# Designed miniproteins, single chains, continued (3): the designs that were tried, part 71

Each design is a single chain, and the fold is of that chain. pLDDT is the mean over its residues in the fold that is shown.

## One batch from the design tools (miniprotein)

Design m10450
Fold by ESMFold2-Fast:
Structure m10450 (fold): chain A 78 residues (1-78)
Amino acid sequence: MIEEAKLEILRILAEAGDQPVPLSRLLSRMVYEHGFPLEVALEAVSELIKEGLVEAVEGSETQLRLTEKGREYLEKKE
């Protein structure tokens, strides 16, 4: 489940290209479109940031962006 959530997060961020995605929008898609429990989606985000596959962009709201390492990881899974 957690690995599937991580891959889905990477796909959502890759779909956005170089544009950061608000954390709230990402979590909403994970829960309502893909059926992941909120706790699993949050844990997947945490692990992806720790692994350097996703980076947090701080501002008025937390936004997430795919790193080059994350893009390469996703391409190897396809």
Scores: mean pLDDT 80

Design m10451
Fold by ESMFold2-Fast:
Structure m10451 (fold): chain A 84 residues (1-84)
Amino acid sequence: TEDELRRLREQLDALREVIRWLESSEEELRKLAEEYRELAEKNEGGLKDDYLSKAEQLEANLELLPDVIASLQEAIAQLEAQLR
């Protein structure tokens, strides 16, 4: 139906927007991880450990981002193929 096609297009636009946001956020998150590592070097004890933990968690999440983006791009391609 026309409503189903409209919903599919809205979902495609939303997914493209999420990808753009993720790509933009990747650089910011990478910078934040570097900032946490610098803060860890300037601090001692539990605060140093907390900053290192935060940097490591961000770095682990950043490693997953390219695969997430690739999966979303593949999903978009499949949905676009259905609309053809």
Scores: mean pLDDT 82

Design m10452
Fold by ESMFold2-Fast:
Structure m10452 (fold): chain A 70 residues (1-70)
Amino acid sequence: MEEVLERARRALLTLFDPETADTMLAIIKEGYENKLSASEVRKKALEAGLSERQVNVTVGLWEGVKQAAA
């Protein structure tokens, strides 16, 4: 699990600044821990002030983390 989240963080850092990447990763982690749906993760990302593109990346990586943890 920690290795999957670390890989997700490294992927985010290739596209976004550390502050934005950490915000996106926190939402992904919350979505995994609380078993949120894709729509709930998207809503949290939008509420955090992320752009539509950043929201789409957040949801995509969350789906990847969820599948890797199954």
Scores: mean pLDDT 79

Design m10453
Fold by ESMFold2-Fast:
Structure m10453 (fold): chain A 93 residues (1-93)
Amino acid sequence: MTKVTLEMSDFSVASTNVTVKITVESPEPVDVSLLLKSVTTGQSYEGVSIGEVKGGETAEGTLKAVASDVGDVFQAQAIVEGELAATATATAV
């Protein structure tokens, strides 16, 4: 059983990207992809492939994002073997 945890920090409304920290607990390496959506607007953004992450390791992914306003909430989603494994949220400030 693969356990994945995501962390996102709040980001500037003037920023064009967000960074997501990924932690994997698994006895086997797993391929991780990240998706991003705005919870506030419902807009989806281009996903990124992180590739293989070994168990006990931390990886980072950078996703393109454009906030419409201060207070916009974004959700990152970790996809492992086609399944949603973890989510994290951050707010434009």
Scores: mean pLDDT 80

Design m10454
Fold by ESMFold2-Fast:
Structure m10454 (fold): chain A 100 residues (1-100)
Amino acid sequence: MELAERALEAAREGRLLEYVAHLLVLLRRGKVEEALRAQAEAARERGEISWSDEEIDAALARFAANRPPEEELQEIIDRLIAEHLELAPELEALIREIEA
């Protein structure tokens, strides 16, 4: 399943909730680098950052080299998902649909 590609497609079409839901599913599945890449590419397409592909790759390599212990990373992910669901409860239905 090409979740990162679907996240970018949703962002390009202005479907912000679907975009966020796909990123949260990637994070929940432990695909952190894929989620970060999709977020960086979406931000670049919106003109929020001026990073090249090489700069994105370098940033992801730095993250991978300094990756938090899996236990700490999972706590961060769980908290991030919970906070997003509290702010936008409609994300729960979208996440379930993507995970099905």
Scores: mean pLDDT 83

Design m10455
Fold by ESMFold2-Fast:
Structure m10455 (fold): chain A 66 residues (1-66)
Amino acid sequence: GPAATEAIRERLLAAIEAGKDPLATVIELLREGASPEDIVAALVALGLSRESAETAVAVAQALLAS
């Protein structure tokens, strides 16, 4: 939902500003139970296309499953 999307966006932005890999942050958010759709919405809010955001989340899910 909108509140979850905003919290995810803030965490992703903080990770980027700290020089951390945003993909690692997406993996952590998925492990913590964040929905893939809320992460996609947060990435789009940060300037990614929907297709790029969906691809990034799919990659993070594949890495989490490994």
Scores: mean pLDDT 84

Design m10456
Fold by ESMFold2-Fast:
Structure m10456 (fold): chain A 85 residues (1-85)
Amino acid sequence: GAEEYAKKAREAAERGDALEAARYALLAGRESRKESKDKLDGLFAEGIGALGAGMALALYRMGADPREAAEVAAKGAEGAANFGK
């Protein structure tokens, strides 16, 4: 579920793995959309996951600290998993 992907994003962030954290943020958002009872809440949850992943990837590409980039993705994953719940 979305919470499982958020946990995996956090575990990736603890390792400084920005790319895996971003991947799990996207998956958390997509899964949260499927789990949401309200269509609009589901769209916002998917957007939060995508925003976290996109910001993390942008920071990573710009040469930011991979741990800081991964943290952004993990927060996005957690926000997506908890949105509308």
Scores: mean pLDDT 88

Design m10457
Fold by ESMFold2-Fast:
Structure m10457 (fold): chain A 70 residues (1-70)
Amino acid sequence: KAELTAEAQKLQEEGSKISMQIRDLNKQLNEAKSAGDEKRKAELEKQIDVLVQQQKEINDRLKAVMEELR
C-alpha cells in the first residue's frame, strides 16, 4: 500500500503539471487564433493533443491506484 500511495502522489503531481501546461498552451492558442497565425495554431493544437492524451493516461492509472487504496 505504501508504494501505491507514493504512486498516487506522483500521478497527482504529474497531472497538475500537465494541467498547467495545457492551460498555458490554450491561452497561447486563443491568442494565435485571434492573430490569424495558422502555423502557430497548428503547432499549439498538436502539443495540446499530446498533453491531453498524457493527462487521460495519468487519470486512468490514478483511478486504478485509488481503487486499490480503497
Scores: mean pLDDT 83

Design m10458
Fold by ESMFold2-Fast:
Structure m10458 (fold): chain A 94 residues (1-94)
Amino acid sequence: SLMNNEEIVELLENIFRDVLGLSDESLELFRKVAYEAVEELGFENTETISDEEGKKFLEKVKKKLEELLKKGINPEAAKELLKAVDKILEGIEN
């Protein structure tokens, strides 16, 4: 689906909150990591994001969450969010 980066972040946050029941702490961490991923991938200057770019975005979010877990930063929130991101990535691949 073609969406802008803000629409994708909001859609994923709504799924994580309303469908997967993530904590407020995990949702706050998601917003922070998501916007960092958008900036690092240069998607902030992209009008719409393709399905391939959306997958790259989620893979970048996953990598950032894995680094936070290695450093012991927000480990419970990072672990919960990583499981949620993995479920979405599995859904895209199937």
Scores: mean pLDDT 77

Design m10459
Fold by ESMFold2-Fast:
Structure m10459 (fold): chain A 89 residues (1-89)
Amino acid sequence: PDPEKPSEEVLEEIRRIVVEAARRGVETNEPLAAYAEALRRIAELAERAGLPGLAATARAAAAELERRADDAEVREQVAAWMRAVVAAA
């Protein structure tokens, strides 16, 4: 038993945040901004759910994406992933 396991309700909320962010990223052509915002929302959700490890990881990931905002390869990779998520949803 892992003490940092998210509940199925929290996992469903994370899934909704990710799918909505992917659609927004494709629609606005701002994939890195949409993904960083989604990660910040996931961090807030995780903090409220008592999952500080997940919250810290999500915040660190958001900060790294903002740091690499000028990296065209990272932007293209995130955009491709978002298009795949939208196509699968």
Scores: mean pLDDT 80

Design m10460
Fold by ESMFold2-Fast:
Structure m10460 (fold): chain A 56 residues (1-56)
Amino acid sequence: LDGEARLAKARALIDAGGDAEEADLQAAGSYLAFLEQNDEAGRAEAIRVGQEAGTL
């Protein structure tokens, strides 16, 4: 998945709330919270970090 697809996946996991593994939900939630606070710049950074960590 490219960065935008991974971000969309993270948002979908948070929105679904229950069908994803707990670790994925926690990681996605943390990254989305960071993105919402830092707008576009934070969004790119969070995706990059998530990809390197293997979470997104």
Scores: mean pLDDT 57

Design m10461
Fold by ESMFold2-Fast:
Structure m10461 (fold): chain A 89 residues (1-89)
Amino acid sequence: SMRDIFSSVIRTTGNMSADDKKIVNQFIDAISNPSTQFQQVIDLVKQMMGMSTNQDSRDVVQHIIKRMSASPNPDLQIMADALTSIMNR
C-alpha cells in the first residue's frame, strides 16, 4: 500500500528522531484515512515543519508531498498542492 511504501522510506531515513518518525507516521495514516478532516492534515504538516532541527525529516515530508502530487488520485493531488503552499511559506 502507499502507507507501507512511505513507512519503508521513513524507516531507511537516517538521523530522524523517534518523535519525528512518529509525527510523519501520523501524517501518513491521516492522508490514508478518507474520514480525516483536511484541517487535521494541515495541523500535522505545521507540526512537522516546527519540529525540524533535522533536514532528513523535512526531506521525507517533501518526498511524500511529491509522491502525492504524482498520484492518479485527485484528492491526493489537491492535498499535495495545498501542503506545498504551506511548506513554501
Scores: mean pLDDT 65

Design m10462
Fold by ESMFold2-Fast:
Structure m10462 (fold): chain A 75 residues (1-75)
Amino acid sequence: VAPGSGSSAAGGEELARAVAAAGADERAIQAWKDLATASREFERALRAGDDAAMQAAGARGKEARDTLLASGVEL
C-alpha cells in the first residue's frame, strides 16, 4: 500500500488494458475495469465526505477483487 497515492482508478484501467493486450481472461479484464470504477467512486465519495458512498464503493471494489481472485489473479 502506497500512502498518499491518487488516481487508483486509472491504474486499474491501465492494468485491464495490459491484461487484455496479453490475451487474458475476459472475466479478469472486466473485474479490473470494475475495480477501477469502484476506486473512482470511492475517491469521489471521499472528496464529498460521504461515508455511505465510500462503503458502497468499497463493497463494489471487494466484489471486483473477489472476481479477480476467482480468475486466478493475485493482487
Scores: mean pLDDT 70

Design m10463
Fold by ESMFold2-Fast:
Structure m10463 (fold): chain A 96 residues (1-96)
Amino acid sequence: AEREALIAQIRADAEAVDSEVARRAAELLIEVIERESLSDEEIEELVERVREILEELRDAIIAKHPEADTPEMRAEIEKKMEEIIEEFREFLLKKK
């Protein structure tokens, strides 16, 4: 029951934010929670979807704060995105 409650909360939070990026992130998290065993192909597909979501989030942040669109800020965002992607991949690999 805790898993179903978590899925419902993630979905509700995504709808409340009214953001396509948040909705896609919530859909990805729900899919990960619902799958207890993943193939190598499924892991690569989920990792690619996370990269796409993070890239859209990066672009949305830069568009909202154009004054922060500096090479240094872009490098920091890219570094954080790669760290998140690596941690997510490691998490999925443990679910085999």
Scores: mean pLDDT 73

Design m10464
Fold by ESMFold2-Fast:
Structure m10464 (fold): chain A 66 residues (1-66)
Amino acid sequence: AEAVRQATRDEMLALGDKLVAEHADDPEAAYRRALFIAGQKAVDGDDATELGYHEAARELAARMRA
């Protein structure tokens, strides 16, 4: 179960990285990736890294609205 969960997480992270790379000028792709990583860090109990990704997502959301 843990190995399958980790493999799925790694696949989602790789997909997010690929989408950001393919759409470098698209803040939406970076925003969605940041939210996904923040969620994973919350599950892992890494509060400091989670807060960092939430802050990055918040800044990207502000840029999308500006």
Scores: mean pLDDT 73

Design m10465
Fold by ESMFold2-Fast:
Structure m10465 (fold): chain A 58 residues (1-58)
Amino acid sequence: GSGEEGAKAAGEGGLKGGPGEKGSRTAADMVREATGAEAEPGPDDDSGGARGAILGGE
């Protein structure tokens, strides 16, 4: 379906560290997860604009 595709994208609200983030990890990711390594700081969607402001926020 084509119309439903759009609904899915909107319904998800983005993968802001959402479902599947930990489901698709490698052995290295598992080790880092166990040791508490830096996976992805700032659990998402909020830091998207503020921290990475398009106006040269790097």
Scores: mean pLDDT 48

Design m10466
Fold by ESMFold2-Fast:
Structure m10466 (fold): chain A 80 residues (1-80)
Amino acid sequence: SMKRQLELITEYSIRLVESISRQMSNPDAQRGWIRQMFDSLSSILSDDQVLQIMQRVIEHAKTINEEVANIIEQVLQDYL
């Protein structure tokens, strides 16, 4: 079902952001990977679905790395 696929994509997106946060200290590199994730999601999902996933990713990122959460919000705003 689409609902299950969106939940799985959300979970994997959260894990990717956690990895970016842990393995990358350079904000430009973090932004590049986040933008690439965004481009990949937007190529297969509707704008509403991307927004829903990214809002959950931002919420989770705020609990682990506020700088990365800010980068995600900026990329999302640039997309919309």
Scores: mean pLDDT 84

Design m10467
Fold by ESMFold2-Fast:
Structure m10467 (fold): chain A 88 residues (1-88)
Amino acid sequence: MEELKKEYEKLRKEALEALQAGDTDRVIEIVRKLMELAKKALEEGNYELAYEIFSDALRLLDRVDPNSPLAKEAGELAIEAAEKIKKK
């Protein structure tokens, strides 16, 4: 749990730095890592963390590549995580 949150905070900071630098390719690379981290959170039953990470990934992609297949995947998985939260 702590390890996933720590990695998320690190990747989020790196993504914001890449956005500020205008490095679109680096933002996309970091988003791929965020997606994998969020999938791990989802597998561990941490639906709140998974939702937060997928939502952030989607927002980052909306700024650099809104028509990306990654943006669609992030949106769909964010909805899945939100639905799992609602069922409890």
Scores: mean pLDDT 83

Design m10468
Fold by ESMFold2-Fast:
Structure m10468 (fold): chain A 68 residues (1-68)
Amino acid sequence: SVFENIAKAVEEGDYDIALLGAATVYAALKSSGKNPKLLEAVQKAIDALFAGNREEAIKYFKEAAKLE
């Protein structure tokens, strides 16, 4: 899944790729309004990345993969 690939990018230190992927999917989810729980998980993952909390970011992206 896209979120599993984003989580792997974070694990590998490719934060720019992870943020670009997350931002793209976040924008699509926000505009559709279809899955608010998934949008919340992605938002928490992005917030964790900006806070420098790599482990929390990986956890929330993996949670997002389960909510698809």
Scores: mean pLDDT 84

Design m10469
Fold by ESMFold2-Fast:
Structure m10469 (fold): chain A 94 residues (1-94)
Amino acid sequence: MASLDEIEAVHAEAYHLVLEALDRTGLPELAEAARVLEQTGREMRKLHEQGASVEELAEVVLRGLEEVARILAEVDPALAAQIRALAERLRRMV
């Protein structure tokens, strides 16, 4: 079962990958993906403060990762695949 720390680690890894790609390429879709992950992180923290379950927090991160993979599918297919792998890893934890 996923812990809060494991969910946060998946989110942080996805965010790091997107920021690294944004720094290399400057593509607006990567800036959009970074904003999605920033919003996902804020929503996860807010829900955690409200007493949300680990499963509810995982669902928030999963939705954010799926949106990021969709945004990146045509501009960085390799990164989109890495984000999908992170989403699959998170699904197996819950």
Scores: mean pLDDT 87

Design m10470
Fold by ESMFold2-Fast:
Structure m10470 (fold): chain A 83 residues (1-83)
Amino acid sequence: ASAEEVRAFGRELRRLMEESGLSQRELAEAIGISRATLSRILRGELEPSGSLLGLIARAIGELGDPEIGLEAGKLVKEYVEKM
């Protein structure tokens, strides 16, 4: 993905996380990564693996909101298909 695509993806993923009611701390703890790593992903400073992105989308659905988790899953699938 281009740098712009990585940044656009990070912005949208952050929006979905916030809409689900989850903080960066809660999401990072749930998936077993540092808050710094999650922050870098959401800022588009780190391109995560498809597996890690799948865990993020699942955690948004299971801990936040199932409908928003479904949207996060679609966003992740679309992004990973372009990797």
Scores: mean pLDDT 84

Design m10471
Fold by ESMFold2-Fast:
Structure m10471 (fold): chain A 65 residues (1-65)
Amino acid sequence: MKVSSLAAAELLGVAMSFEGLAELEIKGNVINITRLEKSEEVDREIASIEEVAKKAGYEVNVYDK
């Protein structure tokens, strides 16, 4: 089946959009996001990751540096 692969692909796609704006680390079923730069766009992308990740069974933690 491709359910997990689709969720992982979406998470990677959103993570790539954060290149230089945030650090994203996946540890097992936990996703840690560290904001390097604060903007409305970065906040929206983080919210998108949270929604997709939670539907895939992941937890999301958001940190500021």
Scores: mean pLDDT 69

Design m10472
Fold by ESMFold2-Fast:
Structure m10472 (fold): chain A 69 residues (1-69)
Amino acid sequence: MSLSGREIAEVLLEYMERNGLESLDREQIIEVLKEAGMSEVTARAAAHDLLSAFGERLRREDLERFLAL
């Protein structure tokens, strides 16, 4: 299954809201995306791209900015 960048951001934000989290690390991003139906390779690539753009942790504000585009 392939998720768009927007769908990835939405899935991660929903996970953060459900679990009361303000940020996600690489391992959490990979797990959430795998649960959403992505392969390990695709989930790792997406997590790497997000963290390369936004820093060591993915924060709620980073995803909200992405979705505002």
Scores: mean pLDDT 80

Design m10473
Fold by ESMFold2-Fast:
Structure m10473 (fold): chain A 63 residues (1-63)
Amino acid sequence: MRFSREQIHEILWLAERGTSLSTIAKEFGVSVGTVRRIIERHRDEEPLGVEPYVRELQKAVLG
């Protein structure tokens, strides 16, 4: 199933903040498996296609 770019970005941001996958799934009305799949896909793309906002948040939280 396809998501908007904004929804994907928000899911990644919430996951980096420590929000559980079940909570994110409930917020977006999807299954936990769908959320996990999105995160796994973006893990591969993150070094090459991460938006500046996501990188700024990642540096602030993860270092």
Scores: mean pLDDT 67

Design m10474
Fold by ESMFold2-Fast:
Structure m10474 (fold): chain A 68 residues (1-68)
Amino acid sequence: SLEELLDKLGELISENLNLEQAEKVTEAAIEALNKSKDIEELKKAVIEALKEAGVPQEVIEEVEKLLG
């Protein structure tokens, strides 16, 4: 479910990202959800925000696996 996905994403963010990175990714996710109910748009927005925030590739790959 979307709720379970968001809970797991929040946990991964809390464990691996600093506050600034977490805020940036959370803002991108909220914007994506406000514009579309499409899970693919949410995934794209989150992954791009992670890359732009300088999150390590290993963590980005874990998020891609979670969302995939």
Scores: mean pLDDT 79

Design m10475
Fold by ESMFold2-Fast:
Structure m10475 (fold): chain A 107 residues (1-107)
Amino acid sequence: SVEELLDRLLALAARLSPEVRAVFVEGTEEILEAIIEALRAGASPDEVRTRAAVLLAELAARLLSLTRSPAERELARAALATLADLVDAVHDDEEAARAVLERVRAF
């Protein structure tokens, strides 16, 4: 479920170093905001997925470049994989994407 994916995402994010976590949270907010904006503009599910995939790839590159240990890289990859699953789960549901964004902002 979206709720289970979000709970897992936030648990993984909490285990990242403060610098890596800050970039991950900011990037997650940016991706969710982009999904909400695209859905409001009447974008198709495929257009939303394409936009989200680009932002996810950019976030992955930034996040992994900040990791300083193999263990932190593993955590970052797990967080990014969970985020990709969460993004796919909300890509066609503006209300679900908004609810997730509010929880991420409160983290």
Scores: mean pLDDT 89

Design m10476
Fold by ESMFold2-Fast:
Structure m10476 (fold): chain A 76 residues (1-76)
Amino acid sequence: AGQELIDILVAAVREILANPERWKEIEAEALERARPALAEVAKQPAEERQAISAALKAAIAAVVAGKEELLEKAAA
């Protein structure tokens, strides 16, 4: 459940970074896909929910940082 949620949201962030003009559509579709995984995460103990939240934040940050580094290398 937690990994599935992370995978869905990270894929959505990557898609938004590739097509920023479609961000609202991508967000809406990702939230629909994430609904079952979010419901399963909500059933987990607080410690597990916190760990999933931290992992999701780190995964999104890594995707954003990776895109920024690629743009810097392309400009060099």
Scores: mean pLDDT 75

Design m10477
Fold by ESMFold2-Fast:
Formats: structure tokens, C-alpha cells, sequence
Structure m10477 (fold): chain A 81 residues (1-81)
């Protein structure tokens, strides 16, 4: 996805998955994907927030390595998080 409109559409799809899914792993994957989409749209703060939420979910799932990677990404984009 290279076009800005495509990343915006992809972000909306991930937001819908977050809203409708009951699978914690699917929700965690969707937050990570949302962060990636926001980053490509230049929405650095929104990307950081999405990565932080994905990190919290992966931590609750016991994937501590993935959680640490996502927290590091969020903090690099917004040190206040």
C-alpha cells in the first residue's frame, strides 16, 4: 500500500476489526497494523498510541517479546508514552 488513500482505508479496516473482533490476538494484530498504517500516513502520535495498545494486548497474551518491540516503537515515536 503506497497511496495515502489506501493506507487511510486500511486504517479504517483495522479500526473495524478492533471494534468487532472477540479474538484478543486478532485485536492485537489489528492495533499493530493500525500503527503501521498511521506511520505511513505521517500520523506519528496516532501510530505511537496504536503500537502502545498493541503492546499492552500482546503483553496480556504472554507475548512479552512482541510487547517489548511495540512499546519500543511507541516510545521512539512519542517519548511521553
Amino acid sequence: LYARGRYREYAEQQKEIIKTSTDPKEIADAYEALGDAYLRLGKVREAAEAYREAGKLYESLGDLKKAAELYAKAKALDPSL
Scores: mean pLDDT 82

Design m10478
Fold by ESMFold2-Fast:
Structure m10478 (fold): chain A 65 residues (1-65)
Amino acid sequence: MMEERISEALAGLSPEDAIRVATAAAEGKELSKEEVEEIAKRSGVSPEHVREAHELLKEQVKYQD
């Protein structure tokens, strides 16, 4: 399910970057291309992985209530 995919996506990120992505999603903020690339470099994942994690978290926040 979406929750499991979110957990897998966040597990690929460093704890600090996972918190940043989750916070941005919870606040409805978009990540800039530069922020996505920096997070990807620090966590050792692709920029696409970071964007997917952010999108999945935004969807979960949207359907939380």
Scores: mean pLDDT 74

Design m10479
Fold by ESMFold2-Fast:
Structure m10479 (fold): chain A 66 residues (1-66)
Amino acid sequence: MQTLRVTLNPGTNMIAIGHQISQIPGVRDVIADIDNNTMYVDADYSDALIDQIRALPGVASVSIIQ
């Protein structure tokens, strides 16, 4: 399990993006940091998972932090 930092563009619907991320296979938890337009995603790592999150509208960047 790894923690991903997902940074969103300002004005992105965090609830909609969080729901979409939670539907991806291998995602275990999604924690929103609303004040910083950031989400923390606990997931089983795969390149496909990273690419799928990066492809979502309003996602600015994805990085592995753990």
Scores: mean pLDDT 80

Design m10480
Fold by ESMFold2-Fast:
Structure m10480 (fold): chain A 84 residues (1-84)
Amino acid sequence: DPKLEAIRAALEAAVDAYVAGLAAAGKLTPEEAAALRDILLSKVDAAVEAAAPLLATKPFEEALLAASDRLMELSKPAVEALRA
């Protein structure tokens, strides 16, 4: 599915950019950056699958935003567990 693959690639690129930005700002150690990246990437497949129905009725950009929102929602408990 080319559109699902495009959403997956866009989410993976966004995760890399986001984590790199936090590390460059001195907000994360290398170990924290690696852990956050792994958490976010581990949820990409589930976020992409949640956006799949939207691709039938919505523009790509709206489906991508929904996938991004779902990725952050799914990642929140695991990120909180790492901070505890």
Scores: mean pLDDT 80

Design m10481
Fold by ESMFold2-Fast:
Structure m10481 (fold): chain A 65 residues (1-65)
Amino acid sequence: DIEELRELLRELGYSDSQIDSVIEAVLSGDDVVVAVIKHEIRKLAKELGKEEVAEKAIELIDKLK
């Protein structure tokens, strides 16, 4: 759900305002914007060693759109 996605994004170091922007973009249904967001999440998670958190967040994003 949206709350679980918020917590996963917070664990990846996103601020509350950044999380709100991500959720708004996901709910917009813009496939290009969503693809960019997924790419940025994976890139950040790889740098932080949190790839499992990123994959869970991406799964929730796919369920929300």
Scores: mean pLDDT 82

Design m10482
Fold by ESMFold2-Fast:
Structure m10482 (fold): chain A 83 residues (1-83)
Amino acid sequence: MYQSDVEKLVKELAEKEGKISLEDAIQWLLDNNPELRAAIDALPSRERQEEVLKLLIETAVKRLNTVSKDIYKLEDGYLSLTK
């Protein structure tokens, strides 16, 4: 459920910004998806919240790279798009 929404939001954000810090990308995703924010806030620890958010974004990037002609990267704490 949330993974498909995260994939759509990651695509939109990367196309809009071209390059954005992972921290800012996470904050933008949480601000633009109240259901995701509620699910993350329900997790028992900050460490678990960070683990799940990173996994969701990494999975979105991998999935986008299998279907897109554009190149999505998570490198050095940044999400970037090369067209």
Scores: mean pLDDT 77

Design m10483
Fold by ESMFold2-Fast:
Structure m10483 (fold): chain A 70 residues (1-70)
Amino acid sequence: MQYLVKGGGGKSAVVDGSTTLADAVKASGGEPQGEKAGALIQDLATGETYAVVAPVDTTVEDAVKNGTRA
């Protein structure tokens, strides 16, 4: 499953659900802040957008499961 991630870097990246938040944020031109990363993530299958803050090694799919719908 694919997700559109905006990690604060002024760009967006399309990543697989198994991608870590750290890698997704970096792909979007952002940089993780310590042990956690914040991102706005859209599930491209449903169109739903989630605001997430989770450990940098959390997968995008797992972060979205516990995210707040934006």
Scores: mean pLDDT 78

Design m10484
Fold by ESMFold2-Fast:
Structure m10484 (fold): chain A 103 residues (1-103)
Amino acid sequence: SDAERLRRIMRELLARLADDPEALLSFVEGLISLLESVLGADDPRVLALRRRLEEARASGDREAVLATAEEAIEAVVAVVEEASPEDRALILRALEEALAAAR
């Protein structure tokens, strides 16, 4: 249920940021940075999300940025579900900081 609650909160925030391009990009970058800190910069999930974000940013396509945000949210949820209780607590603290930066 923590994973479902987290997904809901992140999607609610995404919906609120959808009309603010700068806040939306900061939100996605924050989630990718969080994943990078947990998984490492060379993790295939991190590399794929960074590539998608750069492509979306370069295109100016808001729908592509939103799609990348949804993928980043699901990646964060998956990492939280995979984590030990100790690592989960660390991830949740880092996520709270990333979400605060996106506001």
Scores: mean pLDDT 79

Design m10485
Fold by ESMFold2-Fast:
Structure m10485 (fold): chain A 92 residues (1-92)
Amino acid sequence: EEQAKEDFIRAMELRGVELSDEMIEAIKNGDYEKAAELAEEQGFEEVALSLRSNLPIDPELLKEYRKKMREAWENGDFDKMAEIEKELARKR
C-alpha cells in the first residue's frame, strides 16, 4: 500500500502536476478524499476526479460488495460473481 501511494505521487508528477505538501501528506495518510478536496481548491479538477476514482473502496461499500459476493457464491451463481468483479475493476 505504501508503494501504491508513492506510485500515485510519481504519476501525478509525471503528468506535470505539482502537488502541495498538504496533498502529499493526505495521500500518504490514505486520505484521498481530503487530497481530492485540496486539488479542487487549487483548480486541479481533473486531478480531483482521478483521486476520487482511485480512492480505496469505502468500508461500507466494501461490506455491501462482500455481501453480494457471498450471496452469489452461496447460490452458485458464478456469472453474477464475474459481473461484481467487473464492477469493482471499473470503479478502481
Scores: mean pLDDT 65

